Designed miniproteins, single chains, continued (3). Designs and how they scored, part 110

Each design is a single chain, and the fold is of that chain. pLDDT is the mean over its residues in the fold that is shown.

## One batch from the design tools (miniprotein)

Design m11832
Fold by ESMFold2-Fast:
Structure m11832 (fold): chain A 92 residues (1-92)
Amino acid sequence: MQAEVDRAAGSLALAAEFLSTQSTPEAQRLAERLRGLLAQVADLVTAPVADPELEALLAELSKKPELSDEELEELARLVERHVAVLAAAVAA
C-alpha cells in the first residue's frame, strides 16, 4: 500500500510537469488538478518513485511535435490509475 502511494505520487508529479509544458487548456487544467491532489497526499508520501511505464511513455511523447489521439488516451489511462490510488489514500 505505501509503495503504491509512493509510485502514484512520483508518477503524477512527472505527469503534471509534462502536462504543464503543453499549450492546451485541457492539459493545463489536468496539471492543476494533479498538483492539488499531490499537495493533499504530501504527508502520506515517503519515497516517491515514478512508474516505469509512465516514465517511458512521457519520454517518447516528449520527442514528438504532435500527440495522436491514441497516445493521449494511453497517457490518460495511466494517469487515471495513479489518480485513483491517491484519491483512495485521501479518502482513507
Scores: mean pLDDT 78

Design m11833
Fold by ESMFold2-Fast:
Structure m11833 (fold): chain A 99 residues (1-99)
Amino acid sequence: SPLAQAEQRFKQSLIAQLDKLIAFLREIGADEDVIELVEATRRQLQTSSLHEGVELIRAMADEIERRYPDNVEISIEVGAVETLATMAYWAYQQEQKNL
């Protein structure tokens, strides 16, 4: 269905953004447990609904912010993923209502 295709497109956008976050964290030498958390979130997002995926990303963001409360660069990159997730789900909800 068009709606299932929209969900898949938004999920792929979020997966791509998580891939960028993983690359960034590896580049700056972030703790491996944090990188593993993002990789686990990415794997779960592949099989979750878009709604579940947004909640997983929010939980991931909260945990990373607890581990790196004073790292501005990590906060910016994680905030970008969380913002994209929120915006993607909002756009998906609008597509549902306009069918």
Scores: mean pLDDT 86

Design m11834
Fold by ESMFold2-Fast:
Structure m11834 (fold): chain A 57 residues (1-57)
Amino acid sequence: MFEAVGEASSEQAARAAAGAAVADGLATKGIPEGRTARVWTPSEEDARRAEAGIRAA
């Protein structure tokens, strides 16, 4: 299991990004922590994609 952490533009964006990563099957679990989103992925590639998505949010 790989962990990806990123800071989004807002708390709403962080929650949306964590939820989207799980809904899209990119992550198995996601937890928003303020403007930071933390997600757990089955692969390192998915972790990098999730991190980029969170930072873009």
Scores: mean pLDDT 83

Design m11835
Fold by ESMFold2-Fast:
Structure m11835 (fold): chain A 101 residues (1-101)
Amino acid sequence: MPIPVPDPNDSKEETIEKIEEGFRLLLERFPDLPESVKQAIEEVVEKLKSSNLSQEEVLELHRVLHIALQRIEAETDREAQKGLIENLVRTLGDLIDRAEA
C-alpha cells in the first residue's frame, strides 16, 4: 500500500485529500472492519472537511495517520491491525475535537 507522506509545503486542502486517501486505502484493505469503525472514519473525514483547523493542525493529523499506517503495515496479526485502526480513528477524532475547543 503506498502510504501518503506528510508534506509541510502542501495546502490544507491537499493535506486533507491525502488523509482521505489514507482512510480509503485502509477501508479497501480491511473491508471486514466493524460498521461502527467505518462510520467513525466517515465522521472523522466529515469533521476534518467542515473544521476551521489550521494548515499546521491538519498537517499534525496527517503525521499521526502516517505513523499509524506504518505500524499497521508492520503488524502481522490482522486482529491487532484492526485494533490499531480503531485506536487511530479515536485518536484523530479526539485531536480534532480538542483543536476546535
Scores: mean pLDDT 81

Design m11836
Fold by ESMFold2-Fast:
Structure m11836 (fold): chain A 85 residues (1-85)
Amino acid sequence: PLPLATLEEIKKLKIEDISKHFQLSTDVSSTILWAANKLNIDHGSEYDKLIDVSDWPNWTLENSIATFGEVFEHALERARKELQL
């Protein structure tokens, strides 16, 4: 199960700041990998089918921000559901 506290910490960060940070050191792929790592998920899990990453080579900064935020929303919903069990 994912720790809600950690997800809330990440969600409190501005998506623009996260994207800007990785734009300086890494590409869009690294932003996705960072999000997955911080949320304690693996690529190839059922969570992967919630986010279409096949179009990543065409992602702009705006698209990256939108997708990054979507990852947080899905991760939070999943963690909440697991905690209810």
Scores: mean pLDDT 43

Design m11837
Fold by ESMFold2-Fast:
Structure m11837 (fold): chain A 79 residues (1-79)
Amino acid sequence: EEELKKKAEEYLTRAQGSLAGAQRDIENARKLREEAAKSTPEQAAVLERQAQGYERDAADSIASYNDALKKAKELLEKI
């Protein structure tokens, strides 16, 4: 049972890392979109593409966060 708790804690730590990464990427995307709104159409297109890149990275990090939480929950339910 103690080993299951330790493994669950490892997954929870991984989940927190993924969540922090996702939040940072979302904030970066938000800033780029705010800058795009103030830019010329040509510059806005470049900034919006960069924002989309961060949004995709954030989505991947959220998927990793959810997977890690699921694994932690499964381990904790076996205790």
Scores: mean pLDDT 86

Design m11838
Fold by ESMFold2-Fast:
Structure m11838 (fold): chain A 117 residues (1-117)
Amino acid sequence: SVEDFIEEVKKIFDKAIEEIRQLLREAGVPDDVIDEIIETFKLNADTFIGRLKQLLEENPNDKEKLIAEARAGVQAILDTVMGLLEDKLGPVPPELRARLQEIADKTLKEIEKVIEK
């Protein structure tokens, strides 16, 4: 169902949030910056999930479109997180940038699996 889809996608983002929180903490990012990043992530993820729900309700069998929107949405959330880190702390180290991209890539793949069910 649409509700089951949304619940699974929310769980995927909840896991990504905790992985990002842990990564930023290990990278020495201040707690107040981490909290702001996570709050922004949650707001953007909620907006994105609402968009996916609308697309699924309007075109339930258009999996290619859902996957394309998921890819764009996950990348936009990552880009927002990266931009906030750069604005608050200056240039993001390449290793931290790569690990954030890995979390985004994993999150997208898990969402794609839910879409393909």
Scores: mean pLDDT 87

Design m11839
Fold by ESMFold2-Fast:
Structure m11839 (fold): chain A 71 residues (1-71)
Amino acid sequence: SPEELEREYERKVEEILKENQKRIEEIKKKYDSNPNASKQEILSYVSEMIREVGEMQQRILELRRERKEAL
């Protein structure tokens, strides 16, 4: 049913958000240990964070596309 399909998509979105949160925490831990971080290291940290958010957004957009095709 359409209602069951919507619940499944909501569950999948929640899974994507949880995966993204785990990856963000991994990135934070990677950079947390350097109190004298160089400009290069800060830029690397920011780039990794931006990349991870971008990947999350793309997965959600793909899921929305799949939902439209299934309805």
Scores: mean pLDDT 79

Design m11840
Fold by ESMFold2-Fast:
Structure m11840 (fold): chain A 84 residues (1-84)
Amino acid sequence: SAETEARIAELAELIASDPELAARAIAEARAVLANRDAVLAEVAAASPEERELGRLSLELAARVAALAGDDALAAEMRALQAEI
């Protein structure tokens, strides 16, 4: 929903405002991409509710990456989100 997207945007700004949290979020996003095939296999076996949480997590990661200036990582996270 629009309310959920606004909440994710707020969380992304809070994470991006803290250099340590931002660095950890970026490292985690890169780890997800490095293990893309395993992530997609887990998503294929996941419930609809788990898949939606996964999509929201990837949206948060994409927004944090973009706020940190890593537009390429943000695009990769959104591309993965579109697969689930």
Scores: mean pLDDT 87

Design m11841
Fold by ESMFold2-Fast:
Structure m11841 (fold): chain A 79 residues (1-79)
Amino acid sequence: DEAARRERLLELVRRALEIARYAAKHNDQEEALKRYQEALRELFGITEEASREEIEAVHQEALAAARPEQEAALAAAEA
């Protein structure tokens, strides 16, 4: 179901934002990267051994899914 996949993509974006805030507060990029890798594995079964193409495909889908909200947030920040 594409709707279920879209929900997982949006969940990845939500977790990525939480991880980014954690990294900013704790200055711990290694722990942030580890948490992001765990999110990819839990949501999509993507491990550290996954190809660059597999990871990039998920990133592109997640970016596309979040684009309307991201553009609205950027417009609000610039206003």
Scores: mean pLDDT 71

Design m11842
Fold by ESMFold2-Fast:
Structure m11842 (fold): chain A 99 residues (1-99)
Amino acid sequence: MPVRVVVVSGSEEAALEAVREIVREAYAAGAIVGGRIVERLSPKTGKMHKVYVLEIVHPERGRTYVVAGSFEAEDSAEALAEEIAAEHPEATLERRRLD
């Protein structure tokens, strides 16, 4: 079953909206969705920023991991996505930057 890893970065609002849309589309397609929020302290802002991690298992279409974060959490989201991709030798890694 093919594995795809997608990193999504943008404003916190845009990243959250993208996660909500991805989850909605996955459920509509009959996929199984698991997810978690990883909180990272930003040394630049002194605040906690959220990285959203989704695992989406599509019937007969494969598995997609989505790692989404704000621009302040972009490096953390990218590192997490690369770690996930390294666990799956056949995985493709895609990056999306939102407005």
Scores: mean pLDDT 78

Design m11843
Fold by ESMFold2-Fast:
Structure m11843 (fold): chain A 85 residues (1-85)
Amino acid sequence: MAAEKVREDVAALAERYKDYETAAKLFEAIDNRDYDAAREYLRTLLAPAGEEAAPVMGPDEVAQGVENSAEAAVEALKNDNLKVT
C-alpha cells in the first residue's frame, strides 16, 4: 500500500466526516513514531464509514474490517516514515 494514498484517503475521511482533529493527531502520532496511538486514531476516523455499513453487516464484521484497514494503513505510514527519516 502506498503511504501517499493512505495520507490522501485520511484527508478525504476527515473532510467527509469533519474530523480534522483526529486526522491531525494521527499524523502527529506517526511523526512521533507512536504507531499504537496512530492505529487508534485511524480506527476513530473509520468508525463513521463502519456505521454506514452496519445495516447490511454484523457489528463484529464491521469492527474486524475497520481494525484490518487501520492496521494495514498504519503499517504503510510506518514504512514510509522509516524511509524518509
Scores: mean pLDDT 69

Design m11844
Fold by ESMFold2-Fast:
Structure m11844 (fold): chain A 117 residues (1-117)
Amino acid sequence: MTIAELNDLIEQLLAGRLTPEEFVERLGINAEVLRAVSAAGGVATVLVLTDALDLSPEEREEVLRLARELARVLAELGVPGALVIIRNVSPEYLRAVLEALRATRLTSPAFAATLEE
C-alpha cells in the first residue's frame, strides 16, 4: 500500500464512504506496512486502536482528525514513511494524539518495560 492509498482510505473512512471494518481489513492486507509505520511511532497504531475501541462516531472522528494532524507534522519533520494527510495543524490535537500514541506503545507486550528511565 502506498502513502497516497492510505491517505485516501482515511479520507473515505471520515467521509463515511468506508466502514471501520473495511478500513481495518484494508490495513490488514498490508500488515508489513502497518507494522513498519507502528514501529516508527506512526499514527497507524492509534487509528487501528480507535476502530478496536468502538467509540461513538463523534469521538472516532475527533481521534482520527488528531491522528491525521500528527501524521502531517511527522511528515513535515521528515519522519520516514510519510503520513501526510491534512494540511491543518493544531498543537492541542498533537498533544492528545502523542499521549494516545505513548499509551498504545506502553500497552504492547514488546514495550511494556520500555519506559524512559
Scores: mean pLDDT 47

Design m11845
Fold by ESMFold2-Fast:
Structure m11845 (fold): chain A 57 residues (1-57)
Amino acid sequence: MKLIRDRFGRLIDAEKVKEILKSLGITSKEELDAAPKETFIGKFPDAISYEDIKRAI
């Protein structure tokens, strides 16, 4: 299990972030880069930033 920190320094499970991305149809960095930022509003717990999401995938 890989842990990353959000903008508030909280530990987040990177595998959980990947699962949420997969539920949104995003399975690669290229798909993530193509997705508008609005796609992620309200979808992630703990106010994960776009940069934290990119780091997890």
Scores: mean pLDDT 64

Design m11846
Fold by ESMFold2-Fast:
Structure m11846 (fold): chain A 78 residues (1-78)
Amino acid sequence: HMEELRKQAEEDYKKLKEEYRARIKATHPDLPDELIDLNLEIEDAIARGASPGTIQRLRDKALELLNKIEEEKEKKKK
């Protein structure tokens, strides 16, 4: 029965991930799926008590993507 609960939780998580992505894009259509996905992964990793190194890697990658998006928007203004 515990195995069923674990598999159910994984399926539920995947569905929540897709719904989360759709909701964020409805409000922020400029955000790429990769950035939204990374943000959700960071939140999950923190909640699960992942190692500081793992969390830092994910946050670093999200910052790199955010920086690139900001740079492209500033570039268009010029």
Scores: mean pLDDT 74

Design m11847
Fold by ESMFold2-Fast:
Structure m11847 (fold): chain A 69 residues (1-69)
Amino acid sequence: PLSKLTIPPEKLQGATIKVEVKDGKATITVTGPDGEVLWEETLEMSEETAEVYAAVLKAIAPEATLIIE
């Protein structure tokens, strides 16, 4: 849920947001510019819902790198 995402938008700029969808679950990993994992969560959601979630994250942090797999 979005309520668990407590990373300030400033820290999301320059971060890598990876969304991996498999078997009805989405794993969202936020990695800092130095390669450290800042946040990781696995959520039960469809691929369609995961794409919307990723789009919202990119809208909040336009300078972040977004990867969808």
Scores: mean pLDDT 71

Design m11848
Fold by ESMFold2-Fast:
Structure m11848 (fold): chain A 71 residues (1-71)
Amino acid sequence: MLEEATKRLLEAAKKLSEIPEYKEQGEKTMKQAKEAAEYAKKNPELEPLTAQSLLDIGDWMQKKADEAKAK
């Protein structure tokens, strides 16, 4: 779960970082997602909550990337 959620967020953040207006935000989010995933691996009780948060953020970033391309 956590690994898949992290991959999905990294892909969404990568797409967002390809948009000049969001490049810095996408790169920062990729770094924060990796750090959160590593922290959750050391704290198993947080893994389900962290995975859900990463999925929610990834979905939001994907939606923003899609909206920017639609302009």
Scores: mean pLDDT 74

Design m11849
Fold by ESMFold2-Fast:
Structure m11849 (fold): chain A 113 residues (1-113)
Amino acid sequence: DEIEKAIEEAKEIVRRIMELAIEAAREKGDEEAKEAAEALKKTLEKLFEEAKKNKENPEKAIEILEEMKELLDHFLAVYAPKLSPEVRAEVERLAREFHETIEKAKELLKKKG
């Protein structure tokens, strides 16, 4: 299932982004940033499962994938500027890969519907 594979690839990219954000916050003692990253990680994990459950309902699955993009983009707008240049560059690279993978999943869903 190419749709499930694309969703799982996006999930792995998000896991890497969130782990980098959590570790950066931990190193700085920024408890607020750490809690925000942990909360977003849990929210996105639930949304990935909901997207997979809705793979036979393409419009709803696409809506969930767009919500995940918006949540991650909002988080990175607030917290990416707080990262070291090296960590920020890696997070921005992973965020671009995430956007590309979500667009791939959306296109696969559109072909099904």
Scores: mean pLDDT 87

Design m11850
Fold by ESMFold2-Fast:
Structure m11850 (fold): chain A 66 residues (1-66)
Amino acid sequence: SAAAEEAAARAREAARALREALLQGDSVKTHQAGTEAGAVVRGARAAGDEEAARAYSDALHQEGVP
């Protein structure tokens, strides 16, 4: 669905932002990016998209987000 595609795009963007903040040594941006990534995954699960939530988590992990 368009909503699932949008959520996946947001997860990838959040992962990139987190990685960039880590490389820059910006603890505030790192915290904010991590919080946003977690919110995207929780939102997908709350919508009942367990497979999508798992895929989003995997994508974030592949981008170096724990």
Scores: mean pLDDT 69

Design m11851
Fold by ESMFold2-Fast:
Structure m11851 (fold): chain A 88 residues (1-88)
Amino acid sequence: LREALRDMSEQLRRLADQLREQGAPEEAVEKLEKAGELFREASETGSPEKARKGGELFVEALRLLGASEEELKEGREGTEEIAEELAR
């Protein structure tokens, strides 16, 4: 689980870098970078609250990038599942 959060953090950092180079909205890129930081901290500390906050920012970034409501729902559900697992 913590390894998955670390991998997710690294993937979001790379995604943010790629999107910035492609001229994506800076607000969306900044939210992805902050989500990655929070997921990294959650992987290090096991904090469910940091995982949830990271997921909220990730979903907001996806919304700004034009993701569908189905994709946003999946993002919210996946984040909550990870946070619940960290709380165990």
Scores: mean pLDDT 78

Design m11852
Fold by ESMFold2-Fast:
Structure m11852 (fold): chain A 81 residues (1-81)
Amino acid sequence: MVKRLSELSKEERAEALKKLDELAAEFKERYGLKHASVEDVRTLLLAALNGVISPKEMAEALGISQSAASEAIRRAKQLLS
């Protein structure tokens, strides 16, 4: 089960953020997100993982398809499971 970031230990949180930064960088390159920084993409991934925003809202914020946003969130969940 994927835990919320607030439910992780300090060490697990640091590792999770590192993995999310790596995924955010890959996603930025894969979809050509030149207008968004790695930190911007990570912040949106974290918000989606914590249920603060929907995949549709993330897609709208980044100017990508909802399916692309859903795939990024799915991969992030796999990294944190």
Scores: mean pLDDT 76

Design m11853
Fold by ESMFold2-Fast:
Structure m11853 (fold): chain A 90 residues (1-90)
Amino acid sequence: MEKEFKEKTIEKYVKEEGLPEETAEKLAEAAVLTAKAGEAYAAGDYAKAIEYLEKAKELVESLKGDLPEELVEELLEGLERAIEELRALE
């Protein structure tokens, strides 16, 4: 289901947000990583959840200049908050 989820997420970003396909693909990869972080969190693996969120953060940071600044800031703030909350549980 990872490939199908990624493809659906790309379609959503292209059609709803009007993003270029390449940009939408990287953003969808970040979304897949945040979903994997949620799975790790549900399994009690907070360290692995943090690892996935850090990778998602790196991808979003690489999109600075390719996405609207407000969207990048919102995504980074959300990811940083999630990482901080998970670190507090360790």
Scores: mean pLDDT 77

Design m11854
Fold by ESMFold2-Fast:
Structure m11854 (fold): chain A 89 residues (1-89)
Amino acid sequence: KIKELALKALYAAAVMRYTMPKEYADRVIEEIKKLAPEVSDEDAEKARKQGDELINSLETEDEKVELGRKAHAEFQKAYDEIVKLLKEK
């Protein structure tokens, strides 16, 4: 379950990077990898590619920004669930 939530958070982070500085997005990805060491670099790269493909499928900048903001909310939800599960273990 933690690995699944971490992959969801990484996917959301890849999408939200279009609404935030690259350095911040990269830090967020590294933080998720620290919380879920079972997530491989391969898994993280796959999630990033899926996020990039989704953003690149959109034609307008406004659509990309809106999707990035929605992804931020999904990222925070997944991150909070990971933290909660880690505290219960």
Scores: mean pLDDT 73

Design m11855
Fold by ESMFold2-Fast:
Structure m11855 (fold): chain A 68 residues (1-68)
Amino acid sequence: SEMERLLKEAVEYSKQGKISKASGLVLEAAYIAGETTAAMFEALSEMYKYDGDEEMAEKMRKKAEELK
């Protein structure tokens, strides 16, 4: 799906240190979904991990698990 493509691209930009581009893609995916999803929180977790924010990365991972 388009949403899955955007979230995959967000993770790839995060790996490259392009956090601003990554966050923009997650926001676009959220707009398309009309709500927050587990896949979005997984992408945010990866983004925070590559940004060096392990605490926020774990928090986002937990939110993804709660949504299944």
Scores: mean pLDDT 81

Design m11856
Fold by ESMFold2-Fast:
Structure m11856 (fold): chain A 68 residues (1-68)
Amino acid sequence: MIKDDITGKELPKEEAVYVNRETLEVSEEPISEDDVWVSKEALERMVIGDEEKRQRVEDSIVELLKKK
């Protein structure tokens, strides 16, 4: 189990990803020191009400799911 750095939710590593706080880019491995562990659900909740950020997160999650 790992802890979501943004929402504090605990979840398996398989359901968590690294996200860059500034760009909202999602990856399975840390890209920069600003990357944090988050759940896919937490990312969607964070960008609710901001359509541009929501689209970025959705696209990143879809690419991550296709990769697997």
Scores: mean pLDDT 63

Design m11857
Fold by ESMFold2-Fast:
Structure m11857 (fold): chain A 64 residues (1-64)
Amino acid sequence: NIENLINKYKDDSAHIGIKEGDYIVSVVPISLKDIVVNQLKKAGYEILNEVEVGDKVVIIAKAP
């Protein structure tokens, strides 16, 4: 459940590429959002959600 992943990581420190089943979770500063999203897309990941929480964004992606 994507909503459960967002709730789990929204208060966490910045992390990139945490594997959660079929999903990859990244928590990054908003200033890095576009860079991280573009790198995930280039690597073949499907971006499912981008949720801004304060000065951070939680990015949920699915592996190819």
Scores: mean pLDDT 78

Design m11858
Fold by ESMFold2-Fast:
Structure m11858 (fold): chain A 59 residues (1-59)
Amino acid sequence: HMEELERVLEAARKAAELAKKVGSTNVDDIIERALKGGYGAAEALRATAEEVQKLLDES
């Protein structure tokens, strides 16, 4: 339980930081979908946040 909650919180925190850098494009949608999906969405949020991070690093 706590492990999954920590993962969701960490992923949301990283996604929020990425949203600030990329100007709130796809990242905002990812955050909302993860929150609505509940704990099951943590992995999806994290994988997509990493994808956005790679795009940001390339620019």
Scores: mean pLDDT 60

Design m11859
Fold by ESMFold2-Fast:
Structure m11859 (fold): chain A 81 residues (1-81)
Amino acid sequence: GSREEAYQGAKEAAELANATDVGAKYGMEGAIRHSEAGGGVEQATGDALGGLGKASMEENRDFDGRAALPGLVKAGEAAAG
């Protein structure tokens, strides 16, 4: 998968979870680096979810991690492939 495809998936997931696209960008950048270093889809997805949750807390927003999961899994697969 492509870095841009992974970022787009994370952005979509962030919108569903009431997070900002900035949070999605930084969370996904971390997940992509982890995948490039030999991390799997599960680790990349976990890192992206954590980044989105942190961004939501910094902006004092409710974060719906369950709504974000399908998009983050897809983004993690794109980053890992």
Scores: mean pLDDT 56

Design m11860
Fold by ESMFold2-Fast:
Structure m11860 (fold): chain A 72 residues (1-72)
Amino acid sequence: SLEDLRGALLHLGVPEEKADEIVARAESIPGLTDEDVQEIIRAAIDAYRKTRSPEAAYQAAVEKLDELERRR
């Protein structure tokens, strides 16, 4: 869910403004599935695990959103 996405980003230390940006972008994608949302969450978590950087988690979420937008 989009609430799970927002919560995950905040938990990884992504600033609220940037987390809300990611959620708004996800909400704007027609036909976005719960599986797609989980892909975004996984990408952010995996980037954070490798780097310990909230900025890297945010960038991974942006890249996954760009990928999902291109699938439409």
Scores: mean pLDDT 86

Design m11861
Fold by ESMFold2-Fast:
Structure m11861 (fold): chain A 88 residues (1-88)
Amino acid sequence: MTDEELKAFYIFLKLYKENPFSIFGSKEKAILDVKNSKLLTEEQQKEVIEFIETGKITPKDPRLKPIVELLKAGKLDEADEVFKEIFG
């Protein structure tokens, strides 16, 4: 997985976690936006859709694990800091 693909994946997870319905309007529209994203691989699209549908995700890339745990805890600022430390 490239750094650009990981950044895109993180952005979609964060946006959905912060306010899924204000940005996407509905779960169905969020899923369509993920499927139409040119920034996500097919595997990443599947993982984001699973997160949208179930609220659960186990990141396949171990670099995302600490970030996803912070997002699940609602610690969005801390997730951004960890993301910058890994990819900035």
Scores: mean pLDDT 67

Design m11862
Fold by ESMFold2-Fast:
Structure m11862 (fold): chain A 68 residues (1-68)
Amino acid sequence: GSEELMKKVKEIAARIAEEAGLPDLAQEVRNAKTPEELAKAVTRVASRTGKQDELAEAIAKAENEILG
């Protein structure tokens, strides 16, 4: 469901942020309470890390596993 997807997206984005040395951003991702807040935090992770492709691929895989 949408809650499972949000949890998985948070895990992916927070991990990428932490590996890039951005723990405050990882915490922002984990604290997102709505899909809109999470989308904004994820966009910030992509922009600051330059890992847009890796993040998009990991999220797409999670969507296929949870929603497919």
Scores: mean pLDDT 81

Design m11863
Fold by ESMFold2-Fast:
Structure m11863 (fold): chain A 84 residues (1-84)
Amino acid sequence: MEAQQQAHAMAGAVQEAYRSDAALLQAALASTNPGAQAALKRLQDAERAFIDATRAGDVQGAQQAADQAAQALGKLVALAREEL
């Protein structure tokens, strides 16, 4: 129960970061920088993996996917800050 609550809280934090940093993320998404494109793809793959793991009841897989999404988002924000 608690581990699944942590995974849901992590997903919520990632979504909040997306909303609060929308301008920085839009700059990263518009970038032709291969690193920004790779980080975006990793974020999208991690979000899909989180949804799939959650549906399957795989709490450990959901936590790993959430962690990967957070790391990819952090890289996107860092790259956007460098381009600005």
Scores: mean pLDDT 69

Design m11864
Fold by ESMFold2-Fast:
Structure m11864 (fold): chain A 75 residues (1-75)
Amino acid sequence: MEKVKEELKALEEIEAKAKATPNTYARTPVQKEVAEKLREIGFAIELELMLEKLGIKVNEPDYKKLKEKLLEALK
């Protein structure tokens, strides 16, 4: 759990860098890095959450439930 939380923090930093350059091209490389890191920790649910943070559309009803479940697991 702690390691997953640390990885999420690192992903947030990468995302912040991409937001400094507001364009789709800059976000694309960040999406790939996020996806690879999330795959490394083996959490598909986190991939959907991070894609949402990057502004990528995700299934609204499933996203809400998965997000709450993920936040509970990361405690």
Scores: mean pLDDT 55

Design m11865
Fold by ESMFold2-Fast:
Structure m11865 (fold): chain A 80 residues (1-80)
Amino acid sequence: SDTEKRKKILELVREEMKKASGRVRYYLAEIYQIMANTSDIKELRAKVDELLAEAKEQLSEEEVQFLEDVVKRMLAIKES
């Protein structure tokens, strides 16, 4: 179950990375690495929150909203 959920989340981020470029793609790649290397839910949430805080300093409001929507979709799969 958890292995299948992780696989689905990694596929989701990878597909979004194919559609993105520049700094947005960089942050999606960082999200992918966090998801691939972090099994603990609390640690995963903390690392993603820190990354999104950094993104808010570098990206437009629309680009941040897009990353937040991807994260929301990932968490929905993990908690299903």
Scores: mean pLDDT 83

Design m11866
Fold by ESMFold2-Fast:
Structure m11866 (fold): chain A 80 residues (1-80)
Amino acid sequence: SPQLTKQREIVLEDIRYVLEMAGQSPDPALKEKLIAAAREAQRLVEEALSSDDKKAMQLLIQAEALVTLGIMQLWIEKKA
């Protein structure tokens, strides 16, 4: 559906952002955690591709939650 396509695009953009920022992080522990979260979000996006629309949307929401927490953690660590 068009809604699923847009949600998937948003999640993939946020995953890309987290991976890029993780690569630039001077903190090895934070970098490792962010990469792990992004990889799990990617796995959920891949699972969504083989799921029905309702399950796909739920998986994309879960993936977005994981990357949003990663982005917030990056912001907190950078400001602390």
Scores: mean pLDDT 83

